# Designed miniproteins, single chains, continued (5): the designs that were tried, part 5

Each design is a single chain, and the fold is of that chain. pLDDT is the mean over its residues in the fold that is shown.

## One batch from the design tools (miniprotein)

Design m16148
Fold by ESMFold2-Fast:
Structure m16148 (fold): chain A 95 residues (1-95)
Amino acid sequence: EEEEFKKEVEELKNRAIDLDAEATMLWLRARFHDHPLADEYEALANRASDLAVKAVNATSKEQIEEIRKELDGLEAELAGLRAQYDQFVAARKAS
């Protein structure tokens, strides 16, 4: 359905925008603490931004499924990087 397709595009766009915003916030905090993962957060934010553009330009269900798979992967990657950042901050406070 056209309505379902538009809703899926909106969902993926919003997920990508949220991921970009979250990665950007972690990048800023990482830079403030001289964290070695700052470049990785920046790269992830850029990839999320690219996926938002791909989502709004999607014209097929196959493209929607591919973008969703890429977003799932980036969300998992961000979760791992966040865990590493939290561990770094905790260790530095304990020192």
Scores: mean pLDDT 81

Design m16149
Fold by ESMFold2-Fast:
Structure m16149 (fold): chain A 60 residues (1-60)
Amino acid sequence: MRTLEGVFPNLLSAIGAALASIGLAPEAKVRVEGTRVTVTTDASEEEVEAIERYLRALEG
């Protein structure tokens, strides 16, 4: 189980990150608190890396 966190420049970026995470790992537990997104998942290393790349790309 891995936990990934990001803080985004606005709510749309945060929502986009959350939706991307769910799309890549539907079993992931995603929490959105304002512009902060927390993703907890047991997905494969490749899926976790993909989620992390999307989170980093959307961070401000």
Scores: mean pLDDT 78

Design m16150
Fold by ESMFold2-Fast:
Structure m16150 (fold): chain A 69 residues (1-69)
Amino acid sequence: SSMDKKQAQKLVDQAKQALDAGDYEKAAQLAEQALSLVPDYKEAWRLLAAAYAKLGDAKKAIEYAQKSA
């Protein structure tokens, strides 16, 4: 729905801010919330991959990066 897309966009914007601030756990949580609303949101998958890479979870980072392709 259009409301879900707007909420997902806000969550993605917040996830970007969290990632820039070095709050990788918060960035991952916000990206996961965006994906719960819009599963095919490639930008959210990319942010989730970046957050897990910074958290040291290489396996999850690769898995989520593949979903952003």
Scores: mean pLDDT 89

Design m16151
Fold by ESMFold2-Fast:
Structure m16151 (fold): chain A 66 residues (1-66)
Amino acid sequence: MEILKKRVKVGDVLTREEVVQLLKEAGIELPSENPSVEDLVKILEKHGIFVTPVDGGKKFRVVKIE
């Protein structure tokens, strides 16, 4: 969804809550009420946003957007 790519840029650090909110605003269905770090990474990658978990998986750094 174009909306995700407009809301984030390479170098941004997003909290888990910010990632969940962005996915909901983009109309993307979450796999569970409390998705895992791996689930969130996979969903973002499917939408062209590549992230690395940081701070023990509490935050995600955007490393690439396609």
Scores: mean pLDDT 79

Design m16152
Fold by ESMFold2-Fast:
Structure m16152 (fold): chain A 80 residues (1-80)
Amino acid sequence: SREEVLAKLEEVRALARELGDEETAAAVDRALAHMRGLSDEAFLAAAENLATEVLARATEENDEELKEKVEELRELLREA
């Protein structure tokens, strides 16, 4: 659901901040501000694009904890 996806994105943002990845945290903050005004379909599409971007960054930086949290987000998106 949209609410579950939003909650998981907030968890991704919180984890990025905890890990000191301020760039990823800022990117999620900006994306969430933009996404709040979208339809459910556009919101889910934007969330999937954001998840793909964050996963690529986490993979490049070897951030296994962030990578795992983003995979949880991607599972929610597949069920939405």
Scores: mean pLDDT 82

Design m16153
Fold by ESMFold2-Fast:
Structure m16153 (fold): chain A 72 residues (1-72)
Amino acid sequence: MEEIKKLGEKALEALKKGDAKKAKEYAKKAAEKLLKAFLEKNPDLSEEEKKELEEKHKKTLEEDLKLIEKEA
């Protein structure tokens, strides 16, 4: 959790500096770690539920990356 928080803070710092590329890199890493942590916390999820969650997470990340690009 703390590592995900730190990546999120780095993404915000990069965005404040106008470094959209770095902001996207940190946001992507944070999202990847968050998905992994969620899947590990919920081992009872079926393969279908895991795939649905991964696809939904990917779509949300793509939208977030577009917002970072627009704001920078």
Scores: mean pLDDT 77

Design m16154
Fold by ESMFold2-Fast:
Structure m16154 (fold): chain A 95 residues (1-95)
Amino acid sequence: KKEEAIKYLKEALDHLSRAADLADFDEQVEITMLMIEVVETIKALEKGDYESAIEGAERVLKRLQELLERTTNPEAQEHLRKAIENVKKAIEILK
């Protein structure tokens, strides 16, 4: 289950990277910060810290949903939606 959750978080990172390339400058900064938080969540899982990983993933999910509401580029929105889906799947696996 840990390996499967990490796989979904890595898929979320790929989508966030693509969203950052397509988004406006201000949104690119926020997406980059969220990518860092996803990496920290993966590192917590690798260390066996499931509590920190779940908290980190839930925080990332909330911020991604807020970012999606104000993102105007349609292709960036698509990648943000896919990142949200993958983070949700990771959280579901960890619970």
Scores: mean pLDDT 87

Design m16155
Fold by ESMFold2-Fast:
Structure m16155 (fold): chain A 61 residues (1-61)
Amino acid sequence: DAALAALTPRQRAVLQLIAAGFSQRAIGDALGISQATVSRLTRAAMRTLGLRSRAELAAAF
């Protein structure tokens, strides 16, 4: 998928975990980054993919 190839490995990992139902806090703890960084990566990745909601994200993964 060309759109997924536009994401960094970290952005892909964060989106996969969000799609799996993990909270931003849990993802931050697992990856050793702040919840704010998880939120920023999620927002940037969703903008790159043109996604507006968690429902659209779940449908993409």
Scores: mean pLDDT 77

Design m16156
Fold by ESMFold2-Fast:
Structure m16156 (fold): chain A 94 residues (1-94)
Amino acid sequence: SLTKEELEKGIETYKKELEENPNNAEAWAALGYAYYLLEKYEEAIEYFEKALEIDPNLSAAAEIYELLAKAYEKLGDYEKAAEYQAKAEELRAK
C-alpha cells in the first residue's frame, strides 16, 4: 500500500528524528519496517535489533521478532530465523 517514494520519505523523517532522539525505540522500529518493505533486509535487521535493545518491552516486539525471522530467512540465515521465530512465539504465548 505504501509507495517506494513514501517509504523513502518516511526513512528520511525517522533518521532526522533519531539524530535528535537516538533512544526513540519506536522510531528505530519504524525505520526497520520501512527497510523491510524495501526488501533491504540487512538494514531492517540492524534497526529492529536496535529498537529491541533500547526497549525490549516495545508493544510491537512480537511482530518485530517475526519480521526479524523473515528477514534472516530472506538472507539464508535459517538458524537466526528459527531463533527469532521462537522468541516471537514465546511472547505471543504469554
Scores: mean pLDDT 88

Design m16157
Fold by ESMFold2-Fast:
Structure m16157 (fold): chain A 68 residues (1-68)
Amino acid sequence: EKRRELQQKLTEKQSDLEEFEEIARELGVSEELIKELIEIQKKSEKGESLDVDKVNEIVARFVEELEK
């Protein structure tokens, strides 16, 4: 049972990203920034190498948008 739940949560990650998009839009985060964050999450899930400096810059912009 737990093994199936883990596998289902792995496939539901796409659904979790859609919920994240809706919440971020509702909070007034820019569409461009939302797309960049989703791309980073998708790359991370696929095990691709990420540019740490770019990731930090995007995250910092996201936090700044949330404070407005």
Scores: mean pLDDT 66

Design m16158
Fold by ESMFold2-Fast:
Structure m16158 (fold): chain A 61 residues (1-61)
Amino acid sequence: MEQTKQQSLQRTLKVAEQRNREALLRGEEPEEVTEESLEELRKQMEEDDKASLERLNEVGR
């Protein structure tokens, strides 16, 4: 049952591609896409999701 991990990696890749596109539009250098950078990005996305949900519950109330 590795489909959840595969979907998470696919989502992380799309976010990395989107961030690189935005960086290029701003004239910034894109981040190097490596296994380590994808793992770090995935962890940051999980933390961002948790923080966003907590803030939405606190501020939206």
Scores: mean pLDDT 70

Design m16159
Fold by ESMFold2-Fast:
Structure m16159 (fold): chain A 60 residues (1-60)
Amino acid sequence: MLEELRRLGEELVAAAPTPALARALAGEVKRSIELVESGKVSAEEAIRGLRRGLATVRAL
């Protein structure tokens, strides 16, 4: 689960059309991983969020 979360995060950042958006998304991914590691958010919820983000970025 955590490895899948990291992989999706890397794909999301790589899909960003601008360096500014890539930096913003990298910060969001880092926060999501930290929330999962601290137990505040489930890995499933974080993965779902990153998948939605990736779909949104690809639709830009």
Scores: mean pLDDT 80

Design m16160
Fold by ESMFold2-Fast:
Structure m16160 (fold): chain A 72 residues (1-72)
Amino acid sequence: SSAQEAAIKGLEGAIKLSTDPEAKELAEKALEAVKAGDLETAIELLRQAIAKSTDGGARAALGEALKVLEEA
């Protein structure tokens, strides 16, 4: 879906911006969940990644991906 594609792009961008190793690993797991169509798991992992993120750019990108998935 277009929402899934937008979430994938947002997550890829967030992973590139992430400086926190734990947040980056959670975001990578969320990306795999989105690709697998497991949106419930992806949303949970995204919330955890946002909570562990200290970089504003990464946090904003993760938040946009979360919003797209919650609206899907």
Scores: mean pLDDT 84

Design m16161
Fold by ESMFold2-Fast:
Structure m16161 (fold): chain A 69 residues (1-69)
Amino acid sequence: SRERVLARVRAILEAEGVRVSDEVLEAIVDFIRSNPKASFEEKRAFLASLGIRVSGETLDRIGVAVLSL
């Protein structure tokens, strides 16, 4: 479910003190789904373009959440 994925990614980001709009969450989900083989560097660069800075562990959790749900 898209809604379940968006809620999971929001919770992961909020655990790191990062709060974003639904539009930004959708952009993150769509990027990862369109680029499931994206490198760590590519994913970090995409998040940085949205003003988001998170730990590598959190970035991995986001990737797993998007690709597993």
Scores: mean pLDDT 84

Design m16162
Fold by ESMFold2-Fast:
Order: C-alpha cells, then structure tokens, then sequence
Structure m16162 (fold): chain A 78 residues (1-78)
C-alpha cells in the first residue's frame, strides 16, 4: 500500500536525521548537511505518498530547521 511505502520512507528519513544530528555533534558539518538533505528528501517522498502524515510533516520541519541552523552556523564560523 502507499501508506506502507510512506512508512518506509519516514523510517529512512528518521535514520538520516539521527545520523545528521550525530555528525553535527561531532562537528562534521558537511557530512551532517548531506544527512539532513537526505532526511528532507525521504520525508518529502513520504508526504507524496501520505500527505496527511503528521509525523512526516513534523520531522520534515525539524530536518529543515536543523539544515538552516547548520548553514547559518557554518557561515558565521567561516
């Protein structure tokens, strides 16, 4: 089903987000950025399959905020 496929993309997004957060704490900012971008891509796919999935919406917003903070932090850090 589309909902089952959406759930698989949601789980892939969660794993990428967790990896990104770990890399960010390790100060591996470029690798963290790639993982946050990967998480965003998976959450968007989940929402294409299940547009009303609240968990996917919340996690997408979290990943986008994390990416934005990272980009600002890198710009400030040079």
Amino acid sequence: SKEEEAKKYLEKGKKALEEGEKLYKEKKYEEAKEKFEEAIKYYKKALELDPNNEEAKKNLLKAEVQLGILEIKEAASK
Scores: mean pLDDT 86

Design m16163
Fold by ESMFold2-Fast:
Structure m16163 (fold): chain A 67 residues (1-67)
Amino acid sequence: SLREEAERLFEEGERAYRAGDFRTAAELYKQASELYEKAGDLESAERARKAADVAEEIARQVEADQA
């Protein structure tokens, strides 16, 4: 189901985040959010969107420091 796929992507995003791959985490969280919305799980979609925003901000800072 869409909700099961969203949950899987969210878990993959959490693993990427813990590994320090914030860019991949942000992308996975965004994909999870979209699938949660399609599944009608608006609470999980909002949680995933906020996680994506945090990961995106960290990725931007890390990428700037490495450039």
Scores: mean pLDDT 87

Design m16164
Fold by ESMFold2-Fast:
Structure m16164 (fold): chain A 60 residues (1-60)
Amino acid sequence: SEEFKKEVEKIVSKVPEKYRDVFLKMALRAYEALLKAGISKEEALKIIETHIDNVVKLLE
């Protein structure tokens, strides 16, 4: 949904600009996969945010 996409875009905005498009696409696919696996929307977003935060720490 559009609302969900905005939340993911906000999380991905933490990533350096040159990687944002790639990470946005990967995060959206990961979210769909997590939902299909039975993980809640809240938990899926938290998993994605944790992953992005870890990547940002390594790049900065």
Scores: mean pLDDT 79

Design m16165
Fold by ESMFold2-Fast:
Structure m16165 (fold): chain A 84 residues (1-84)
Amino acid sequence: MVEEQIDREATRAAIRGHAEDALRYLESGKDLRKAYIHLIVAQLLAALSGDEEVLKALREAMEYVDKGDIPKAIEALRRAIELA
């Protein structure tokens, strides 16, 4: 139980870190490819942790990046960071 709790917190911190990095790249507008890579990693970690709300927000952010709707992507990504 304690080890599972520690691993979960470490995974949550990693999700948040990658999501925050993706947010910075999206806000700067200079490196959308790096934003996309960090978003994919955060999404994978959220899927492995079973955090469906975080995963949903990360998926919405990625879909908005694919559509070129950067303001909507930033909104969804900030929501994912708040939930993680």
Scores: mean pLDDT 80

Design m16166
Fold by ESMFold2-Fast:
Structure m16166 (fold): chain A 87 residues (1-87)
Amino acid sequence: SKAEEVARLARELAKQGLSGLTALAEALLKVFPEASRDQAEMAAMTGLRKVVGTSVLSAEEFAALSDEKLVEIAREAIRALEELLKQ
């Protein structure tokens, strides 16, 4: 549910020209307003690297990913963010 919302928001932001890392971090901050920007960026980087092997994705490359892949990325990013928020 939250992973699907993060994935949907991140794709929309990427369609507006944000890189994959920035789009995912901004989507995380919208769904988890208690998170800091640094925490969201670290979580986004972790999710991207775990699923697609790189945090360096253009807006077009990120927006072109399948819904299943974006939800997988969002799920891993949320997992990383929840670990950061436990501290």
Scores: mean pLDDT 89

Design m16167
Fold by ESMFold2-Fast:
Structure m16167 (fold): chain A 82 residues (1-82)
Amino acid sequence: SKEFVEKKLEGLEINLELRIRRASTPEEVDLARAEYLMEALKILEPYKDDPEFQKRIEQLKAELASLPDDVIERARERLKYR
């Protein structure tokens, strides 16, 4: 349900805020953002054709594309075996 999806996204956002607060370097912040964005996009994948989520999905994709390639690769590797 949409409510369940929104609660999952809220949980990821809270975790991201905590990780950023605990980060000691800009690289740790970028890594936390990349992992958040990848997990959020995975949660939203079944809803890609829902107009209510399209704007959010495009925003998240744009944010992920703005991060360094090495950070995205490292985040992908870390999330491979959740």
Scores: mean pLDDT 85

Design m16168
Fold by ESMFold2-Fast:
Structure m16168 (fold): chain A 59 residues (1-59)
Amino acid sequence: VIERARELGLSSLLAKHAIRRAEERGVPIEEVIEELREAGVSTPFDEEAEELLREYLER
C-alpha cells in the first residue's frame, strides 16, 4: 500500500482522499490507490502521506 502510493506519487491530500473514498465505499484502500494509478494521477509523495496511510492501516 505505502510502496504503491510512493510509486504513484501520492501527496498527503490524495492520501486523505483515498482514505475517505475507501471508508465511503467500504473497499480496501489498495483498490482506491490502484484506481488513481490507472487514471495516471501523479503528485509529489511526502512524509505526511506516508504517516496518514500508516495510521489508517493500523486502525
Scores: mean pLDDT 70

Design m16169
Fold by ESMFold2-Fast:
Structure m16169 (fold): chain A 93 residues (1-93)
Amino acid sequence: FSPAGVAEFRASLPQTLAAARDLIEKSKEYLKKNTPENLKKALRYTVAAHITAVAAEYMAELTGDEDGLAQARELRDEANKISEEVEKKLKEM
Protein backbone atom coordinates (compact mmCIF):
# COMPACT_ATOMS: atom_id res chain seq x y z
CA PHE A 1 0.00 0.00 0.00
CA SER A 2 1.14 3.55 -0.73
CA PRO A 3 2.04 5.89 2.17
CA ALA A 4 -0.79 8.19 1.05
CA GLY A 5 -3.32 5.33 1.28
CA VAL A 6 -2.13 4.38 4.78
CA ALA A 7 -2.42 8.03 5.90
CA GLU A 8 -5.98 8.23 4.52
CA PHE A 9 -7.00 5.03 6.39
CA ARG A 10 -5.38 6.37 9.60
CA ALA A 11 -7.42 9.60 9.28
CA SER A 12 -10.66 7.72 8.41
CA LEU A 13 -10.47 5.09 11.19
CA PRO A 14 -11.89 7.26 14.05
CA GLN A 15 -14.82 8.35 11.86
CA THR A 16 -15.48 4.75 10.73
CA LEU A 17 -15.46 3.52 14.36
CA ALA A 18 -17.84 6.37 15.34
CA ALA A 19 -20.17 5.46 12.44
CA ALA A 20 -20.22 1.80 13.55
CA ARG A 21 -21.08 2.86 17.12
CA ASP A 22 -23.93 5.10 15.88
CA LEU A 23 -25.35 2.24 13.78
CA ILE A 24 -25.19 -0.11 16.81
CA GLU A 25 -27.03 2.45 18.97
CA LYS A 26 -29.72 2.81 16.26
CA SER A 27 -30.10 -0.99 16.11
CA LYS A 28 -30.53 -1.12 19.94
CA GLU A 29 -33.12 1.68 19.77
CA TYR A 30 -35.25 -0.23 17.23
CA LEU A 31 -34.71 -3.58 19.01
CA LYS A 32 -36.26 -2.09 22.21
CA LYS A 33 -39.49 -1.19 20.33
CA ASN A 34 -40.11 -4.93 19.79
CA THR A 35 -42.48 -4.86 16.78
CA PRO A 36 -41.85 -6.81 13.52
CA GLU A 37 -41.35 -3.52 11.62
CA ASN A 38 -38.89 -2.12 14.18
CA LEU A 39 -37.06 -5.48 14.45
CA LYS A 40 -36.52 -5.44 10.65
CA LYS A 41 -35.09 -1.90 11.00
CA ALA A 42 -32.85 -3.12 13.84
CA LEU A 43 -31.60 -5.94 11.59
CA ARG A 44 -30.78 -3.48 8.75
CA TYR A 45 -28.81 -1.30 11.19
CA THR A 46 -26.92 -4.36 12.57
CA VAL A 47 -25.94 -5.38 9.01
CA ALA A 48 -24.70 -1.83 8.31
CA ALA A 49 -22.84 -1.79 11.66
CA HIS A 50 -21.18 -5.16 10.90
CA ILE A 51 -20.01 -4.00 7.45
CA THR A 52 -18.71 -0.70 8.93
CA ALA A 53 -16.90 -2.53 11.78
CA VAL A 54 -15.26 -4.93 9.26
CA ALA A 55 -14.08 -1.88 7.25
CA ALA A 56 -12.65 -0.37 10.47
CA GLU A 57 -10.88 -3.70 11.22
CA TYR A 58 -9.27 -3.59 7.76
CA MET A 59 -8.18 0.05 8.24
CA ALA A 60 -6.74 -0.71 11.70
CA GLU A 61 -4.78 -3.75 10.41
CA LEU A 62 -3.28 -1.75 7.51
CA THR A 63 -2.25 1.14 9.80
CA GLY A 64 -1.03 -1.03 12.72
CA ASP A 65 -3.56 0.56 15.10
CA GLU A 66 -3.92 -2.14 17.79
CA ASP A 67 -6.43 -0.09 19.84
CA GLY A 68 -8.54 0.61 16.75
CA LEU A 69 -8.42 -3.09 15.82
CA ALA A 70 -9.64 -4.12 19.30
CA GLN A 71 -12.47 -1.53 19.12
CA ALA A 72 -13.51 -2.66 15.62
CA ARG A 73 -13.61 -6.34 16.68
CA GLU A 74 -15.67 -5.48 19.78
CA LEU A 75 -18.16 -3.51 17.62
CA ARG A 76 -18.39 -6.40 15.11
CA ASP A 77 -19.09 -8.86 17.95
CA GLU A 78 -21.73 -6.51 19.43
CA ALA A 79 -23.44 -6.15 16.02
CA ASN A 80 -23.48 -9.96 15.67
CA LYS A 81 -25.06 -10.40 19.14
CA ILE A 82 -27.78 -7.82 18.37
CA SER A 83 -28.42 -9.47 14.98
CA GLU A 84 -28.86 -12.88 16.69
CA GLU A 85 -31.29 -11.38 19.24
CA VAL A 86 -33.32 -9.67 16.46
CA GLU A 87 -33.48 -12.92 14.41
CA LYS A 88 -34.58 -14.87 17.51
CA LYS A 89 -37.38 -12.35 18.24
CA LEU A 90 -38.53 -12.36 14.59
CA LYS A 91 -38.79 -16.19 14.69
CA GLU A 92 -41.04 -15.93 17.79
CA MET A 93 -43.50 -13.75 15.81
Scores: mean pLDDT 86

Design m16170
Fold by ESMFold2-Fast:
Structure m16170 (fold): chain A 82 residues (1-82)
Amino acid sequence: SHMDQENLEVAKVLLRFLGEAVEELLLFKQGKISLEEAIERLERFRAELLAEMTPAQREMATPVMDRLFERTKKELEELEKK
């Protein structure tokens, strides 16, 4: 169904976002990028992913992406303190 296809497309976008979040955490932990650069890169990637989605997909994805983004920021801040 169209709804099943929309759900699958959203799931694929969320997996891409999760992969980017993990990469930014690893790059920061390795000292390859700053905290500010990690956050800016993740914000830019989120905006790019949202631009690729239909309005219905964005409505579904936005709350999950926002939670993942805030969680990633907290993990980055925790790593900075060590």
Scores: mean pLDDT 87

Design m16171
Fold by ESMFold2-Fast:
Structure m16171 (fold): chain A 96 residues (1-96)
Amino acid sequence: MEELLKKIEEAVKNGNFDEAIKLVRELYEQHPEDLELIARVARIVAEGSKNPVAQVTALMALIAAEVEVEFGGDPKEAARLLYEATIRALEENKKE
């Protein structure tokens, strides 16, 4: 787990967004209900993103997930939506 997070952080820092997308998908497939884990990934993506659209996408998704949990929403659904937004943020970085 920690090794995958480190690889994701390194891939994002190096601008290797294809590798980052692959690693994030692998992590989510192994832990689809772990909202805390996908939130850690979303923070890595937000901090490593040079594209402001990608950064805002990840940050807004993090806020939405926190609100969902606070109001007693489904953590699995929150994790899925945050994962999808994180992948979109990584793809946005590839465009510019």
Scores: mean pLDDT 81

Design m16172
Fold by ESMFold2-Fast:
Structure m16172 (fold): chain A 81 residues (1-81)
Amino acid sequence: DIEKNARAVAEAVARGAADPATRDRTVATLREDAALSKNPEASELLRKAAEAAEAGDTEAAKEYAEKAAIIEAKKALEEEA
């Protein structure tokens, strides 16, 4: 289930961004994922998620991360289907 998996990823991002002790690591991970993404739209959403996480906006970070995960998963399925 693409939506369920994307939600799980987004919830992990939100938890990481909410805690000051893990926020820097969460931002770094999102920026790394954006750089490694082959999809320009997903890459931009991951960069926006990182910016929101850095600002402590956990809800925006969650929404951007979820959208990026859905785009990446759909692209993978379209290449095989």
Scores: mean pLDDT 82

Design m16173
Fold by ESMFold2-Fast:
Structure m16173 (fold): chain A 55 residues (1-55)
Amino acid sequence: MSKLEQQNKIVQEMADRLKELLEEAKKNGLSQEELSKRVQEIIKEGLEKLKEIES
């Protein structure tokens, strides 16, 4: 099922980006505000990609 595979790839990519962001935040001491902004960006990009698959 190509659509399910595409969705799974997007979700995995989002998860990987979030993990990398959390590791970076721990190492560099990112502020909660900066962390929140970057998390929102990752989620927004992922949702936009998911919307393209549905449309």
Scores: mean pLDDT 80

Design m16174
Fold by ESMFold2-Fast:
Structure m16174 (fold): chain A 93 residues (1-93)
Amino acid sequence: EELEMQRFIIEMAADAYYNRGLRKEPGAAEDFLNAGRYYDMLGDYEKAKEAYELAIKLDPNNAEAWRNLARVYEKMGKTEEAEKYRKKADELA
């Protein structure tokens, strides 16, 4: 399989979920969570971070969103923030 084609499909999915979340339809928190996962797969940590932060804003009790945000901050080299968000995820799990 071509990596560029796979990357393009994942990016389209990420953008679609993100834009759907912005429409504030039912399931917007899950849409942002899915967008974050796909951006994380692409290595777009800034967009993944923004999507996970929006998911948490809509559903602050979602342990998975906090855990995924912590992982993204860790990948970005922001260890203190990663530890903070990982602790929050553990408290909610």
Scores: mean pLDDT 83

Design m16175
Fold by ESMFold2-Fast:
Structure m16175 (fold): chain A 81 residues (1-81)
Amino acid sequence: MEIGAGSAIAKEGEVVEVRFPKELPEEVKKATAVGRDGSEKEVEVVKNEVVEGPKGKHTVAYVLAKGLKTGEEVTFILEAA
């Protein structure tokens, strides 16, 4: 099930933080990086955290940008199990 998408500038070997506006009901299990050229690559979800903010709790998923080109803008498609 797709639970969200976000874009970030990738850096090879870096962990990319993908923030959601609310606490997700399920853990993010799968992430797909979509490059500007439409290429798709499955990337590792390192961890999920629920963080407290001034408007309540929200989920943060950490994705490893391994195998992505440094400086490339990438769209991450996130899926729950």
Scores: mean pLDDT 69

Design m16176
Fold by ESMFold2-Fast:
Structure m16176 (fold): chain A 116 residues (1-116)
Amino acid sequence: SVTLTESGGGTFKAGGSVTLTSKISGADISKSLVSWYRQKEGEPLKFIASISPDGKTTVNPDYAGRVTISVDASNNTAYLNMSNLELSDTATYYNMVSTEDGRVAFGPGVKVTVVE
């Protein structure tokens, strides 16, 4: 019943930036916990950042200063901005939404490839 449509992936140069976008349907983003994760081939899912309904953000220290998480409640959309891209940022990125009533939904994933 909750659907996430992700976009913004592609191939990027090291040192550049990217904005990943997730359009949410079936849940109110203003009442939900919104998080971004990444999955690299052969590695576990890694937490990047979250934003709670009160606007409080949590960022994994490994990404401090390089990522910004935000939401646009009027468009029911979540964003992850990543700057100063590294080759190690090559991964599939997933938006996750946790609703007030305890439903959890993941987006299908967007692939980001960082090259020299």
Scores: mean pLDDT 90

Design m16177
Fold by ESMFold2-Fast:
Structure m16177 (fold): chain A 52 residues (1-52)
Amino acid sequence: MSKEELKEEMGKLLEKKDLSGEEKLEISEKFIQALIDDNFEEAEKLIEELKK
């Protein structure tokens, strides 16, 4: 799965979830950091946690 696909999935989930602006920012920061570190496992875990 590409970084672009992961970004799209995360953006879609953040838009659909009823989360506060602070929660969205924190999740986005962790997700972007994982992508910068090429840590795809962490990026996928954040997506899975958000889906729950």
Scores: mean pLDDT 78

Design m16178
Fold by ESMFold2-Fast:
Structure m16178 (fold): chain A 114 residues (1-114)
Amino acid sequence: SDEVHQAIIEIARELLRLGEEKNVSEEVLELLRQAADPSASNDEAIRLIAEALRQLSDEEREAAREEVARVVKTLSSSVQASIFALFALEAERLDDPWMQALADEILEILQSQS
């Protein structure tokens, strides 16, 4: 949906802003710029965000997780559910426990607002 597409772009833009402030690698910034491009599909954009997050240090990942949670809390429950599903699929694809923890936090936000 258009609302899910806009939410993914917002997540990518806020992560890009945070990455620029924290002086993360140019490779991470480029992945986030690609994710923020309106021409990217929802699946492609989330895949790019997941790849960017995987390249961060532990401290940078925690800051990024807090930023994703902040954006997700502003969204409707239906959009939160879609974002959860997309991150959960990437967590399974990557077999990444940290990405699974991020997806689980999004699910907790969705459940707390029900």
Scores: mean pLDDT 87

Design m16179
Fold by ESMFold2-Fast:
Structure m16179 (fold): chain A 89 residues (1-89)
Amino acid sequence: MKEEAERLLKEAEEAFEKGDYQTALDNYVRAAKLYIEAGDFKGATEALRKAEEVLSKAPPEVQEKGLKDIRELTDLLAEKVREYRRAAA
């Protein structure tokens, strides 16, 4: 899963540089989900941060779906981080 998430980050970066906001957003969101599932909270945080950057430059129709996806994954990441802290305490 880590190799898949890393590949998606690279594809998202290339799409973002080309102005393909839909592809960039989709790939950053998918990468973030894979990082969360793998317990890589640093990778998940970076992918979500990049997705938010894409969202800020994207047209409204791309922003609507992306905002929902980012919000869901941000909430999931926060839950997983809280679970980790609770287990470590």
Scores: mean pLDDT 81

Design m16180
Fold by ESMFold2-Fast:
Structure m16180 (fold): chain A 66 residues (1-66)
Amino acid sequence: MEAEIGLIIRKIQAGETVEVTPEQAEQLRSAAEVLRQTVKQAAEHGLSPESVARLEELAERLEKAA
């Protein structure tokens, strides 16, 4: 199931239309939360503002797909 969610995330990142189940939506919300926490930590370690923005955009897309 984690491999399946990874494929869905990749499709969303590529701008593809993805239909998700309620279970997949819950997993996408969890993935977005983990990504936001990772971005916060990475910014503290000198990740560029552009990279931060890219990852935050991905997290937002995951939340909207859910």
Scores: mean pLDDT 76

Design m16181
Fold by ESMFold2-Fast:
Structure m16181 (fold): chain A 78 residues (1-78)
Amino acid sequence: SNLEKGREELLKGVEYMQKGDYEKAAEEFTKAADYFEQSGNYGEASVAYRVASIAYRNAGDTEKAEEFEKKAKELEKK
């Protein structure tokens, strides 16, 4: 299911965060968020976009960090 795929990508993101590979972590968290959003799990999608934003900030990608922070906030309203 999309929910299970989201969980799998979320765990991959956490592994990359632990390795300090922030760009790859952000990519996996973004994939997780997309799967959670497709399954209607907006709470999980919001959290995934928020950790993607944090990962992009740690990678030095401020533009993407701001983009995903806004997306997380929009999903929190649903």
Scores: mean pLDDT 88

Design m16182
Fold by ESMFold2-Fast:
Structure m16182 (fold): chain A 66 residues (1-66)
Amino acid sequence: LLEKAIEYAKQGNLEEAIRLFVEALEKYLAEGKISEEEYREALKKVGENPTPESIIEAVEEVKKRI
C-alpha cells in the first residue's frame, strides 16, 4: 500500500496516491502501529500541500514508524 502510494505520486496521480496512503494509515491505526495523533498529522500534511514530494515524504515518515 505505501509503495503503491509512492508510485502514484511519482506518476502525478496525487488523488490516488493520497487515497492509498489514507487506506494504509487507517489499517495501521486499527493495528495499533500508529496513534490517532500520528494519523491526523499525516492526513494534514497530504491535505494542505499535496505535491509528489510532500506525499513521498509523508509516506517515508510513516515507514520509519512502522
Scores: mean pLDDT 79

Design m16183
Fold by ESMFold2-Fast:
Structure m16183 (fold): chain A 80 residues (1-80)
Amino acid sequence: GLSPEVKQRINEKVPELKAYLKELIATAEADPEKVRNPYAPESASLEEQAALNITAEVLRRIGDILDEAIKEEQKRREKE
């Protein structure tokens, strides 16, 4: 399983991730065109495009956090 140190590091990033998600939602509500996906089908609504873009951006951020935590775990194991 994940080490306590890795869990702690991930938990420290959760408030930042929540703030980022809130900012993305606020941006979509204020100006939906800013979250428009130019590669989405023309049949997709701005709301659908915003939802997809927000989901993709959050997943990207989660991926970055997990990759950083995994690299730190690997370096710690190499020091043991």
Scores: mean pLDDT 69

